# Designed miniproteins, single chains, continued (2), part 46

Each design is a single chain, and the fold is of that chain. pLDDT is the mean over its residues in the fold that is shown.

## One batch from the design tools (miniprotein)

Design m5581
Fold by ESMFold2-Fast:
Structure m5581 (fold): chain A 70 residues (1-70)
Amino acid sequence: SDSLESQANSLSSQAMSYENNGDLSKAVSLYGQSVDLYGRAASLSDPERSQVLLDKAKGLADKKKDLEKK
């Protein structure tokens, strides 16, 4: 869905901004929210679009895990 994808895009952009500013806790939270929304958008999409959205979600989830390492 366009609404979920747009919101996920917005949250991922905000997460990158917080990461660049050194606010890793907020970045992790926003990346997690973006991953969830991309996953929801994927579940409502055709197979080809779903794969693109899941690839985006995986990339952000991997980044979130890297930021969570202490």
Scores: mean pLDDT 85

Design m5582
Fold by ESMFold2-Fast:
Structure m5582 (fold): chain A 57 residues (1-57)
Amino acid sequence: MAQERMRAEMREIGEEHGFVPASLPTVRTADGEPADEATLERAVAAFRAVAEAEAAA
């Protein structure tokens, strides 16, 4: 479930900034097991930072 939230947030961030990746990024999990919440939050934050950096360029 947390992984789905992460993907949804990344997609919304991408669309808001005019980015739609060819494939939504996925966090490496234990092959379908839920990833650590901190790891998912860091992944979303990293994606947002990259999107903002690209928009600034």
Scores: mean pLDDT 61

Design m5583
Fold by ESMFold2-Fast:
Structure m5583 (fold): chain A 83 residues (1-83)
Amino acid sequence: SAREKAEEAIRRMEEAARRGDAEGALEAGIRGLLELAGERKESVLLAVGGVLRLIGLYLDGASAEEIAAAGIEALRELAEIVE
């Protein structure tokens, strides 16, 4: 289910944040958002917006914890819409 996919991605991001791994948090977030997006225009646009936000945070030197927090928020929002 969309909720299970989001939960798996959230777990990976939380693990990366615990390690202080900003790149790992970014990778988990991007992958999770893209895997969850499906084929609906609204869900795809939200996923793309989330991906761009995470990339922006990473390039600005945000912490793994900040990237994970933003990614988790986006994944939870997207999961509600995809269901």
Scores: mean pLDDT 85

Design m5584
Fold by ESMFold2-Fast:
Structure m5584 (fold): chain A 96 residues (1-96)
Amino acid sequence: SAEIEALKAEIARLIAEIMKIAVEAGMSQEAINELAGLFERLMAAIEAGDTAAAREALDRALEIAEKYLSPEKAKEVRKLVERIRELIDRIEALRK
């Protein structure tokens, strides 16, 4: 579906924005690698049609961001995570 591909592209763009925030905020390389791994799992879960696994990976990524970022940067990431969650919900609805 062209619509699902567009939604996946928007999720990838939002992930890139979160990763940029993490890097620019000076998050450790170990924490950055953990975030990258969780977002890789999220995208793989979306491709597999496993929206529950995608949401679990997203929630874990938010926990890492909240642990290692300042409250202000964590708030920015929470807004982007909520947008990703809405896009996952739209993909799930379109696959029904």
Scores: mean pLDDT 89

Design m5585
Fold by ESMFold2-Fast:
Structure m5585 (fold): chain A 87 residues (1-87)
Amino acid sequence: KEIEELRKKAEEFRKKAEEYQSQADTLGRQAVELGKKAGELRKKDPNSPEAKELEQKALDYIRQAGEFYNKASEYKKKADELEKKIK
């Protein structure tokens, strides 16, 4: 019964890791798109304030993606630790 509960908890942590990984991937893609838009604005005006704003948003999204990747890693670690206990 206890081993069964540990397996279920490990599966929950694996699912959480996958969810955070998916959120990180989404933010990473959004950051890339913002960077592309900023690049296009820079081609027309090297000093574009709009390009600077998009560049800042892209950096913010990259930072958020990094935080979600870290959360995904922590949940994977927790799942691995639980799996070791059921040996």
Scores: mean pLDDT 85

Design m5586
Fold by ESMFold2-Fast:
Structure m5586 (fold): chain A 108 residues (1-108)
Amino acid sequence: MDPLAEQLIRLGEELIRLAREIQSLVSDPAVLARIDELIQRVREAIERLRRHPNDLEVIIESADRLIEAADELIKLAREAGVPKEIILRIEVIRGLIGIIRGVAKLVS
């Protein structure tokens, strides 16, 4: 498997873990449902990476999907008043995904 695909899968799995942690802190059914949709989109990106682990186009497209999901999760977490420490962890993951995307673009 391409090391970039492995790193994106790992970061996507961590993003799902943080999304579930946010769900445990939030009681609004609409926010909970939106986080479930984000978890599903992240899972779909991870599964696509597992099926096409050496495809740089898939790596770039999956990184874009993970960045979009992370940005939406950050927005929902901020609006729901989630602790800044959890939000910062998502922002770090988003930044790492952005670096991987940049590397994939450079070598494609």
Scores: mean pLDDT 89

Design m5587
Fold by ESMFold2-Fast:
Structure m5587 (fold): chain A 74 residues (1-74)
Amino acid sequence: SADERLEEVVARAEAFAATLPPGWRALWLRVLEEARDAVVAHIAADPSRADELIAQLERWLDEEEATLRAMGLL
C-alpha cells in the first residue's frame, strides 16, 4: 500500500541519519519530518497522487543523501 511504501522510504532515510554526525543528523531528521508532513498533507488532499508523491519524496531524499555523501560526512 501507499502507507507501507511511505513508511519504508521514511525508515530508510532515518537509517541514513544514524550514519551522520549529531548536528547533521538533527538537521536531516528535521528536514525529513517536514518533507514527510508535506507529502502526507498532499496525499490527504488528493489520494490518487499518493504513488507519484511518494516516488518524488524518495527521489529527492536520494539526491540529498548523495550530496551529504559527497561532502564526506560518513
Scores: mean pLDDT 85

Design m5588
Fold by ESMFold2-Fast:
Structure m5588 (fold): chain A 85 residues (1-85)
Amino acid sequence: DLEKLYKEVMEELDKAIELAKEILKKSKDKKIILKAIAIILRAIGMKIDLDRLKADGTLTEATLQKLLKEARELIEEAKKLLEEI
């Protein structure tokens, strides 16, 4: 089910963005702020890439599984950063 997997990847990316936004609300540390911004930019870039792949008809289950893993790694990066505040 490509559509379900696509939605899961997008939801994980949105979760990473929301965690990074929480960091921006709590932190005054310039280095932490820049890392949170980097997470947001990476997640947005991945969402754009997903939309391009879907538009091009080149979206595969293997590609979505890889992107799901990358999105989850981005969430863990954001969680770790949030704990460092």
Scores: mean pLDDT 88

Design m5589
Fold by ESMFold2-Fast:
Structure m5589 (fold): chain A 86 residues (1-86)
Amino acid sequence: MATTNEKELEEIKKKLKEAGLKEELIDPVSAALEQIKNGDLSLVKPLVEFMKKRNASEEDLKAVLEVAKELGLEELVKALEEELEK
């Protein structure tokens, strides 16, 4: 594990929890957000599909959207906004 990335991951987890994301989604979502922030855009669609398979609520999607906007993850923001419009 990269020790420098651990602190960033913990901050993302805290933001997701404060935004109202359910506990069971915090760990997998925070890990995906860290990777997307580091340029792995291939995780955007899998993350959205994962949340939907876990029966994520509209509030769960909005929580991730808020954190994604704060982190500047434009592709994830677009994908989540499209899901919230459906």
Scores: mean pLDDT 80

Design m5590
Fold by ESMFold2-Fast:
Structure m5590 (fold): chain A 95 residues (1-95)
Amino acid sequence: MMDENGTTPLHKATVDGNVEEVKKLLEEGADVNAIDKNGVDGLGYNVLTGENYAYFNIDKVGIETIDEVEEVLLKYGAIDYRKNLEKRQEILKKL
């Protein structure tokens, strides 16, 4: 289930800081490493620009909720492209 930009429900739940929806979608088999048309990964990180969209809602959601969502995503196998330069370079070659 993707919109016109390839954005999955998991991308939206991550940006919204909805921890329960993130957990539900991952249990239902959502692709934690899906990258949308704009280069945004499941963590809300843009592999093309290096911008973190999960932090755009920090004033509304709070840093603690963003950290909890990130921890859940990493537990389910999300690749942290911010910390793994080699993996980021690999995915950039595929985009």
Scores: mean pLDDT 72

Design m5591
Fold by ESMFold2-Fast:
Structure m5591 (fold): chain A 93 residues (1-93)
Amino acid sequence: SEEAQKILDFVKEALRKLLEIASKGELTPEDVEELQKIRDELQKLRDYALEHLPDDFETLGALNAALLAVDYMLRKEFEKAKRILEQLLAWLD
């Protein structure tokens, strides 16, 4: 659907930003603020997809994987986050 495609396009852009941050191997306070903003937006999109696109398991899976990567980054588990981000970006291309 057009709506699912817009969500996936946002996820792809978020993943590129997340991968850039994760590749530094450290978080500045500004990075933490950016991660929290991305996490909030991904959660809003997940809640939207659950309500309006509940059978779109690809879109929901991408959102859940992106949220998991953010959680790993906030825990400073950068190598785990990078693995998820790289695999998800390859899958969405």
Scores: mean pLDDT 88

Design m5592
Fold by ESMFold2-Fast:
Structure m5592 (fold): chain A 64 residues (1-64)
Amino acid sequence: SAMEKAQQLLEQARGRLLELHAAGDRDGVRRTFVELTNELSKLGVPEDEISQQLQGLRAELERV
């Protein structure tokens, strides 16, 4: 389902974002967020849900 695919994309993005953040790759982090937003939009995930998920991921990066 689209929801299961969205969950998989979020899990993959989280791992990638943590690795890029640890490496100090700010451009890679920004690019990954843009790509994730586009992929979630194509799956039909509502804009407010996408915003909430991305805010959660940014908060996780700030804790590391």
Scores: mean pLDDT 85

Design m5593
Fold by ESMFold2-Fast:
Structure m5593 (fold): chain A 93 residues (1-93)
Amino acid sequence: MEKVEEARDVMVLASAAARLGHRELANKLFAYAKKLIDELTPEEQKEVNARTNADAPAVIADPAGVARRYAERLKTSSDPEVRKLGEEALAAL
């Protein structure tokens, strides 16, 4: 998975989980998203912010549907920790 796409997917899932009341899961996702974003260039960080903002209306309209779709996407990651977060999210939803 592309680094910018992966960071965005974790961040969007974190926002959806927070809206669904899964506070502990959301905090884990936000923490890992921060680690991923901190490894990116400033240009890539701006792209993550742009993509996350584009997804915000969908998160507001259907947080459960967004959470399920993004959790499934995380399971396809080459990063074992990202895959584990996707599995944990699906189990919590």
Scores: mean pLDDT 85

Design m5594
Fold by ESMFold2-Fast:
Structure m5594 (fold): chain A 128 residues (1-128)
Amino acid sequence: DEEKKKKLQEEALKLLEEQRERLLEEIRRRMREAGYSEEEIEEVIEALRNLDEEKIERYLQKLIERGDDELYGLVRALYQLELRWDELKKKLENSSPEELEEYIRFLRDRNMTPADLNKRLEEIKKNK
């Protein structure tokens, strides 16, 4: 049972990391479409991965100035997910096998926004 739980935790984390990478690629794609340079795109991706608050806030401000509400929403949402990443990992560690199986099913079944990743795990834990 404990060994099964560890395998489910590892699978959930792997799928969650794959979804996070897909969201980072979506940000990269939208930034290219918005006319950002490859250097600027990689700086934003690195800032999100490293939680570089100053760089992230600078790019969020630039997006406000450009009026790119959709990209602003994506970058801000992923930044909030990255800030809560360790909390999310801890929640997975403290999840039952049944909660983990439900969350894994959710992660497999669709493309997700950063908000959906945290919200779904909370919903699973609160529903009886």
Scores: mean pLDDT 77

Design m5595
Fold by ESMFold2-Fast:
Structure m5595 (fold): chain A 68 residues (1-68)
Amino acid sequence: IEDRVLALLQQSHAAGKPLQSPSQIAKALGLSQSTVSRALRRLEAQGRVASGVSGKDGTRLYSAVQPL
């Protein structure tokens, strides 16, 4: 699951759309938001994704961390 989420974020970054919400990722992968949010938290803890907060309702957006 984590590998699929990371791959989607990397693909979105390459397409010029680096920031994705958990709901957008869930729709793209056919998964629940809970599953995606859990995977994103683990990836963030591993330093493989970064998160930021949008201005509305604190919606958290995620992007893949690019290796140097």
Scores: mean pLDDT 71

Design m5596
Fold by ESMFold2-Fast:
Order: C-alpha cells, then structure tokens, then sequence
Structure m5596 (fold): chain A 63 residues (1-63)
C-alpha cells in the first residue's frame, strides 16, 4: 500500500526528529532509509529491515 509506505516513512522520520514536507512517497521512503543509515549508523540492509518492520506495523493497524 502506498499509504502504508507514506505512513511508515513519516513515522521513521518523526522518530529520528526530522521534519519533512516532501509529498512524493518514493522520495520520502528514500529519505527515511537514508536517515536510518546516516543518523542511526545502520547498514543499508538493516535500514531496510527496520523500515519493513514499521511498514508491517502500519499495515496491521490499518487492516
């Protein structure tokens, strides 16, 4: 779901203390993944796994 990807990226950016006004979901997902690597020191693979976890939590809540 595009909405779930948007919500997951927003939650990650908010958790990292970042304010983002980007409307494009794909760009926002990239920003969230990049922030996980740069601010939390995660590998690209770990950043993807963390994003997938948040994405699945959003999907479960939306049902």
Amino acid sequence: SIEAMSKASTLILKELGLKETEKDVIVRVGLALGALVEKEGLSPEEAIEKFEKVFNEVLEKEK
Scores: mean pLDDT 77

Design m5597
Fold by ESMFold2-Fast:
Structure m5597 (fold): chain A 77 residues (1-77)
Amino acid sequence: SLDEKIEEAREYILKQLENFKKGLRENIGLSDEKIDDLIITTLAVALRLTPEQREKLKDPENFEKALEEIAKRKVEN
């Protein structure tokens, strides 16, 4: 039950993130580099990360863990 809700929340977040990236690219004309920086900045602010922890989000494994943490917080709220 709880694990299923966390998985659903993570999938929802990933889908919304994909739509947001597409909108920034197609409607505003932002480069992929600027879009990635914006997303990393947003996650770092949401999770209250240090600058060193923010740099680790450039690693795909750490990025996935950050999304899972946001999904968990969303389900627990």
Scores: mean pLDDT 81

Design m5598
Fold by ESMFold2-Fast:
Order: sequence, then C-alpha cells, then structure tokens
Structure m5598 (fold): chain A 66 residues (1-66)
Amino acid sequence: GRQALADALAEAVRQSLLFHGASPEEADKYAEKTRAAVQAAMDAGASLEEVKLIAVKITNEAIKKL
C-alpha cells in the first residue's frame, strides 16, 4: 500500500544517512521528510519511479550537508 511504500523508502533513507555518519536525530528528520514527500507525491498521482527518485534526491542532498 501507499503507507508501506512511504515507510520503506523513509527507512532506506534513514539507513543510508546512518551509514554516512548522520546522527540518529538527523537520520530520523530526513526519513520523516522522505515519508511526507513520497506520500504527497503519491497523493498527486506520481509513479513508483518518481517517488523512488524523490527518496534518492533527499538522500543525496542530506549526505552533502553532513
């Protein structure tokens, strides 16, 4: 379902950020941002590939700011 996909992408972002040295608090912040962004995009009719790209973009932008 939509929630399960948003949760899975948020968890993937969290784990990637922890691997790159983010604090748990920073990782949780970006995971929640990912969940919200993915959910909003799906509500607007975004494809599976589009919501995956949103998660990738958030991850890359967060890593650059660590």
Scores: mean pLDDT 85

Design m5599
Fold by ESMFold2-Fast:
Structure m5599 (fold): chain A 91 residues (1-91)
Amino acid sequence: SVSSLLEELSSVSELLATKLEQNKDITAERLRVKQIATKLFFASKNEQERKELIQQVNEIFDKYGDLLETEKRIVIEELNSVDALKDAVFK
């Protein structure tokens, strides 16, 4: 569900912030953020739901300021994407 994906995004973001502060490798967490973003895109039924998801994503990332700006950008860009191949194959 969308709610489960947003909760997972919140959890991964907290882990990512902690690992960044500890100067640890974050490659797996960034990949997971991208996977969650793709799942959120396909879980949304229309453009209005995607706009609502973008607002919720902004709320999740707001507490981290600029620390997770790259991850926030990945999610928002995915939700705003027009993927003709995905639309032709999976929708």
Scores: mean pLDDT 78

Design m5600
Fold by ESMFold2-Fast:
Structure m5600 (fold): chain A 109 residues (1-109)
Amino acid sequence: SLEEIKERLRALGEQLREVLDQFRAQSTDPALQAAIDALKAEVDRFIKLVEESDDPETIIEALRKLIAGMEALRALLAGSTDPVAQQLRAFLDTAIAELKRIIEELEKL
């Protein structure tokens, strides 16, 4: 149901926030910290939109925007030799795949 998907998205958004905070704390690169802060702001906007919307199409659009932000950060980290950046890239790959699966579930409603 939409309600069950919204609860999963809220929990996932909170997990994304926590994981991004951990990567920020592990980094000594101000540019990477700023990029993480920007993605955290996108996650916060996404969580608010999911809580305020009961329209699957609106939630799908918000998911696509969040995925685009994650893919943009992942691209910026491409070729980095920083272990923190490499771990964040791997995390983003997993998160993007999970969000894409949730879009498929929403499209079947």
Scores: mean pLDDT 88

Design m5601
Fold by ESMFold2-Fast:
Structure m5601 (fold): chain A 77 residues (1-77)
Amino acid sequence: SSMDQQFQQILAELQAIREEARALGDDALVARVDAHLAEAQRLWEESKRNPSLQNHNLLLIESMLGMARMALSVAKL
C-alpha cells in the first residue's frame, strides 16, 4: 500500500540519520534515533492489527522523523 511505502521511506530516512549521527560520534543522538526506530516499528505493527490507527500512527512516525532531522541539524552546528 502507499502507506506502507511511506513507512518504509521514513525508516530509511531514520537509518540515514542514525549513520550520520554515528559518523559524528554523537552516541546520545544515535541512542535517540534507535529509540525512534523502535517506537516507529511498534506503532506500525499496532496499525497492522488495528487499521483505524494507521493514519494517526503514521503522523506520529512522521513527527519522530522531523524530531530526528532537527536534532541532527543541531548536532552539525
Scores: mean pLDDT 90

Design m5602
Fold by ESMFold2-Fast:
Structure m5602 (fold): chain A 73 residues (1-73)
Amino acid sequence: MTPEQKALIARKDQLAADKAALQAQLADVTAQVAATGDPILHSVAGILAAAVSATEALIARLEARIAAMEAAA
């Protein structure tokens, strides 16, 4: 495994952890919205959902890059 491959795998693992944290925050905020009807919390939930989707897209791109590097070896 090259240092570059190791760095990409580490970044992917960090993004997976970040995604899990964002999903936990989204669940908590969504529960608060259901309990309170707060429009600010509803907006925050939307932002968190978008962040989760963006993180998923980044993970997919990193996985594709790692796979391409492994195939080239």
Scores: mean pLDDT 84

Design m5603
Fold by ESMFold2-Fast:
Structure m5603 (fold): chain A 109 residues (1-109)
Amino acid sequence: MEKIEALDERLGGQLAIDLEKGMALMVLAVMIIQGHSVETARRFAERLENDDITLEDVEEAMKAAPEELRRPLVLAASGYLLGLARLNKDEKRAEEILKFEKELLEKIK
């Protein structure tokens, strides 16, 4: 998968970074649900805070999640971001979020 910077150029600006951070929080939730060690989860959270997480890392972790959780987790994260975009009356950003959600759902199969 491409780095988040390449995806950001395709989707336009800060949206891809915001989506990556939202998805990385979902990855952290999945790790906790799957019983990963606190130390492993903490290291992932530290990478998140330093913007050292790629969209590829998010996809790999999502593929490791139970199949029944993959789609709900993506929809929850993108739904939250879509809600924020609509609250700010940013119709273009809302459209970009919906497009990114569709692309990510195809990749985590």
Scores: mean pLDDT 62

Design m5604
Fold by ESMFold2-Fast:
Structure m5604 (fold): chain A 81 residues (1-81)
Amino acid sequence: SKEELIEKLRELRAELERNPTKETALRVLEEVRRMMEEYGYEDLARGVDNAIAAVEKEDDPRAALTITLITLEEIIREIEK
């Protein structure tokens, strides 16, 4: 359901906050992309692909985390509409 999807996204955000590394950010984004594709959110899946590419190229772990957290917040807001 939509509510279960939002709760899972919030869990992934909390996991990233507990383990704030670029490796965790990439794993979280990959899982989010899979969920977006499975649920038919094609535009959001594209947004996650862009975030993954940006994070992979980012050498600053703080910037990588910021990109990931912003991406998660944008996805949650869009799904809640």
Scores: mean pLDDT 87

Design m5605
Fold by ESMFold2-Fast:
Structure m5605 (fold): chain A 91 residues (1-91)
Amino acid sequence: GVKLPEGLSPEEQALVMAIATMAKIHLEKLTSPEAQKLFEEARRLARELIERHPEARERAIRAAVELLKQDPNVKNPLSLEELEALVDELL
């Protein structure tokens, strides 16, 4: 459990969690039906939030990088540039 950066709106916090969820599933190559469902739901939410709040994308990606670095279940945390490229590919 790590704190998200202060000043994030509820929508930006939801976007951070969606991006982090997609990145974790992608990095671990999880293919279970449960992981696929979570990925698809996170991707849909991230797309909707970025469409409504394009200015939130950069802040959310930076926050997701910090979340992933502090998650003990993430073996290969991505850099900011790597996560930006992954988000661009997945969305």
Scores: mean pLDDT 78

Design m5606
Fold by ESMFold2-Fast:
Structure m5606 (fold): chain A 87 residues (1-87)
Amino acid sequence: MREIEVAVTLFDKNNNVIGVRRLKLVEDTSSEAPSPLFATKVIGEEELDEVPPGPVVYSETTEEGYTIKVHALSEETREYLEEILKK
């Protein structure tokens, strides 16, 4: 299993930025995970002052109406996320 390092920009239901966080993720072996991003477990979290440069590799909207946009912080993370998000 690889550790995945991403930056996550959190948006409220009105599309306002409510936070930017760096997350360290590990692959979740739980078969109950409904999506590739939710198949990873957050093992580390750090607040960022700036939105990292780079493309959005994943976007998800929660039932509560929050939107999460994920930026890969490394080329390896980007490759991994692109592979698992492709059907």
Scores: mean pLDDT 66

Design m5607
Fold by ESMFold2-Fast:
Structure m5607 (fold): chain A 105 residues (1-105)
Amino acid sequence: SEEFIDELVEYLNSLGYNFTKEFVESILSKDKDGDGRIDFDGFLALVVALRTGKNKIDEELYEEIKADPEVVEGLRKLFAEFDTDGDGYLNFEELKRFLEHLFSD
């Protein structure tokens, strides 16, 4: 939903990013039952965006990461750790918990 996107944009920008709502919407996966959740592909795109801090996905970096089985496996394990429902999607609370963990290092 729009609420999920607005909350995510505000949270990320509170950490020193300057992301637009339009950009965040472009990387989020929404299924018909998803109601503002993010799937693994959207999660991976967000990780790339966090690394660059830009309002555009670095497609070369995205494909490089996807081609690295060790990196993908590590990210899948992190995704599954925060996917408390086990449904293959992260809601805002689960994603925020992941981001707090990431930025605590």
Scores: mean pLDDT 74

Design m5608
Fold by ESMFold2-Fast:
Structure m5608 (fold): chain A 74 residues (1-74)
Amino acid sequence: MSPAALGVTTAAEAAAVAEAYAEQLAAYLASQPGGEEKLREALALAREEAARATDPDERAAAETAARVFEAALA
């Protein structure tokens, strides 16, 4: 099994978890009234978080979420 499954690779694990949650959230928001606007707000927030993050795990998670939301808006 991957070291990430044991929580020993925190940056990679954070990114993978963020990707899964961001994909679920993006799909949910896209199906809702005003979902595109909510997705744009989520993207802006994720980008802001990535820019402010001083922790590598937090930055990786925020960057991954931003990428997923960008893809959902395309």
Scores: mean pLDDT 74

Design m5609
Fold by ESMFold2-Fast:
Structure m5609 (fold): chain A 91 residues (1-91)
Amino acid sequence: SLEEKLDEIGEKLEEISLNKEKFTMEELKKIILEAVDVLYERAKKSNPEDKKLNLEETRAIVNDAIDKLKSLSEEEKEELKKLVDEWLAKQ
């Protein structure tokens, strides 16, 4: 289910916050892209008729999650946010 996928993503983000050294930048990018995909699917399920709102809400939630990863540098956070924007632009 989407709820189970969100719980799994939440656990991965917590592990990144505690043990950043166990993750490469490519692994971080993969986890963030999984988060964007699942959150956008949840948004579409809840509100199927407002694509603009769903894209904006998904961006806001993922960007907030990235900002809460205190173990990451500002440059790493900006790289992940850029990846999110590129993914959302393709929808």
Scores: mean pLDDT 83

Design m5610
Fold by ESMFold2-Fast:
Structure m5610 (fold): chain A 79 residues (1-79)
Amino acid sequence: MNIEEAEKAIENESDPARRKEGLAHLAKLKLKQGLEISEEEKAALREAIAQLREQLATADDGAAVEAVKAEIAAVEAAL
């Protein structure tokens, strides 16, 4: 399953920065399934959302931009 695959990827990651990216992805998957996330996963997810907001500021595609905004809002509501 997607969560198990994400956890396995994080376990095999030796780079702390890439591990944080994996934790943010894992946090999103867990929240979508109604599972609790750790404080470390919350921190990584909030950092990933901040980066998405920066990318959104330079994006030209309205439909893709609205989809990303909806995802950010849904995740923040679940936190």
Scores: mean pLDDT 73

Design m5611
Fold by ESMFold2-Fast:
Structure m5611 (fold): chain A 94 residues (1-94)
Amino acid sequence: MELERLLEEIARLAEELGLYKAAEHLREAARSRSSQGLADHLEKAAEEMEKAGLKEVAKHLRKAAEYARRGDYVGMIKYLEKAKEILEEELKKK
């Protein structure tokens, strides 16, 4: 599924940045069978990103969680893609 692939890609980027707890929550989000479970794991991943100083990534993941709760799949994917772009940029700086 597109969503599961995107969440796994973001999880791998987080793992490469040493953000193992964020990666774990993103993988749990990918395995979630409910919009609430998906949103809860996205919020936990955002919290770990914020602790690491990645405030803009955290903001996009929280927006993705909001759209997940609303059942707005397109809005959720858009904000997940924004989070991925920022994480890819952070890896290029190392």
Scores: mean pLDDT 86

Design m5612
Fold by ESMFold2-Fast:
Structure m5612 (fold): chain A 97 residues (1-97)
Amino acid sequence: MEEEEQRQREELQRNEELREERRKKIDEYEEFIKELVEEVRKRLEEAGVEEKERELIVGLIEGVLTLMAMAGMPKEKMREQVEKALELALKRIEEKK
């Protein structure tokens, strides 16, 4: 009987559904994250941040944005968090000069 195969398929399906739902959320927010990352990169470049420090900050922000998107955070709140993170990063860089 197919009962054992169905049970194994149901466990795999639950794992796949969770991954698919997370991927779908990431895909939905992919363009938004890309736009925010580009905005951050441009602002850091305009502020005279060195390429190495700029790439580190951009990478950290991109990672945090991806996690926020997976958690279902609204795009508006994600933008607010990026603005706060960017302000803190720029302030630290300005003091380091």
Scores: mean pLDDT 74

Design m5613
Fold by ESMFold2-Fast:
Structure m5613 (fold): chain A 92 residues (1-92)
Amino acid sequence: SAAAAERAARAIAEGARVLAEGERKMKEKPSPESAALYTAGAIGVAGGAFEAGLLVRQGSEAGREALERGIAEAEKASPRAAEIAQKTAEGM
């Protein structure tokens, strides 16, 4: 579960950075490419948060710590990414 927790935290953090890049590019010029980055980032964040949330539900302390770290890193990149992560995990 420790390896799964680390993968989940990484997925949230990486997804958040991709989503933030999509948000930045959409503000400059809305395009299919910027929308694709936002969508890819959101999917990455949601997937990581889902995995971490599942681990938390199974009683994994590593999963809880990974979710907390992932959300904190997401917040630094994009408040929206952190919101997606929190809502995804809460929906478990």
Scores: mean pLDDT 87

Design m5614
Fold by ESMFold2-Fast:
Structure m5614 (fold): chain A 79 residues (1-79)
Amino acid sequence: SERENLIKKAYEIAKKAVELLKKAQESGMDEDTIKEYQKKIAEVFKEFWEAIENGDFDKAKQSLKKLEELVKEIEEMVK
C-alpha cells in the first residue's frame, strides 16, 4: 500500500539521518549545529506522521522530500 511504502521510506531516511549525525559528531561538528539538525528532523517527522494519520499522502510525500533535503545537507557537511 502507499501508506506502507511511505512509512518504509521514512524509516530508511531516519536510519540514514542518525548514522550521518553520529558521523558528524565524530568528525568534530559543533554540538549546536547537530542539535539544530536533530530539531529540524524531529519537526519534519512530526509533520510526516500527522499527514499519515490524516491520510494526506501528498503532504506525507512533501515531508519525506524535506527530510531527504536535510539528509543531503548533513551528508555534504561530513564529506
Scores: mean pLDDT 86

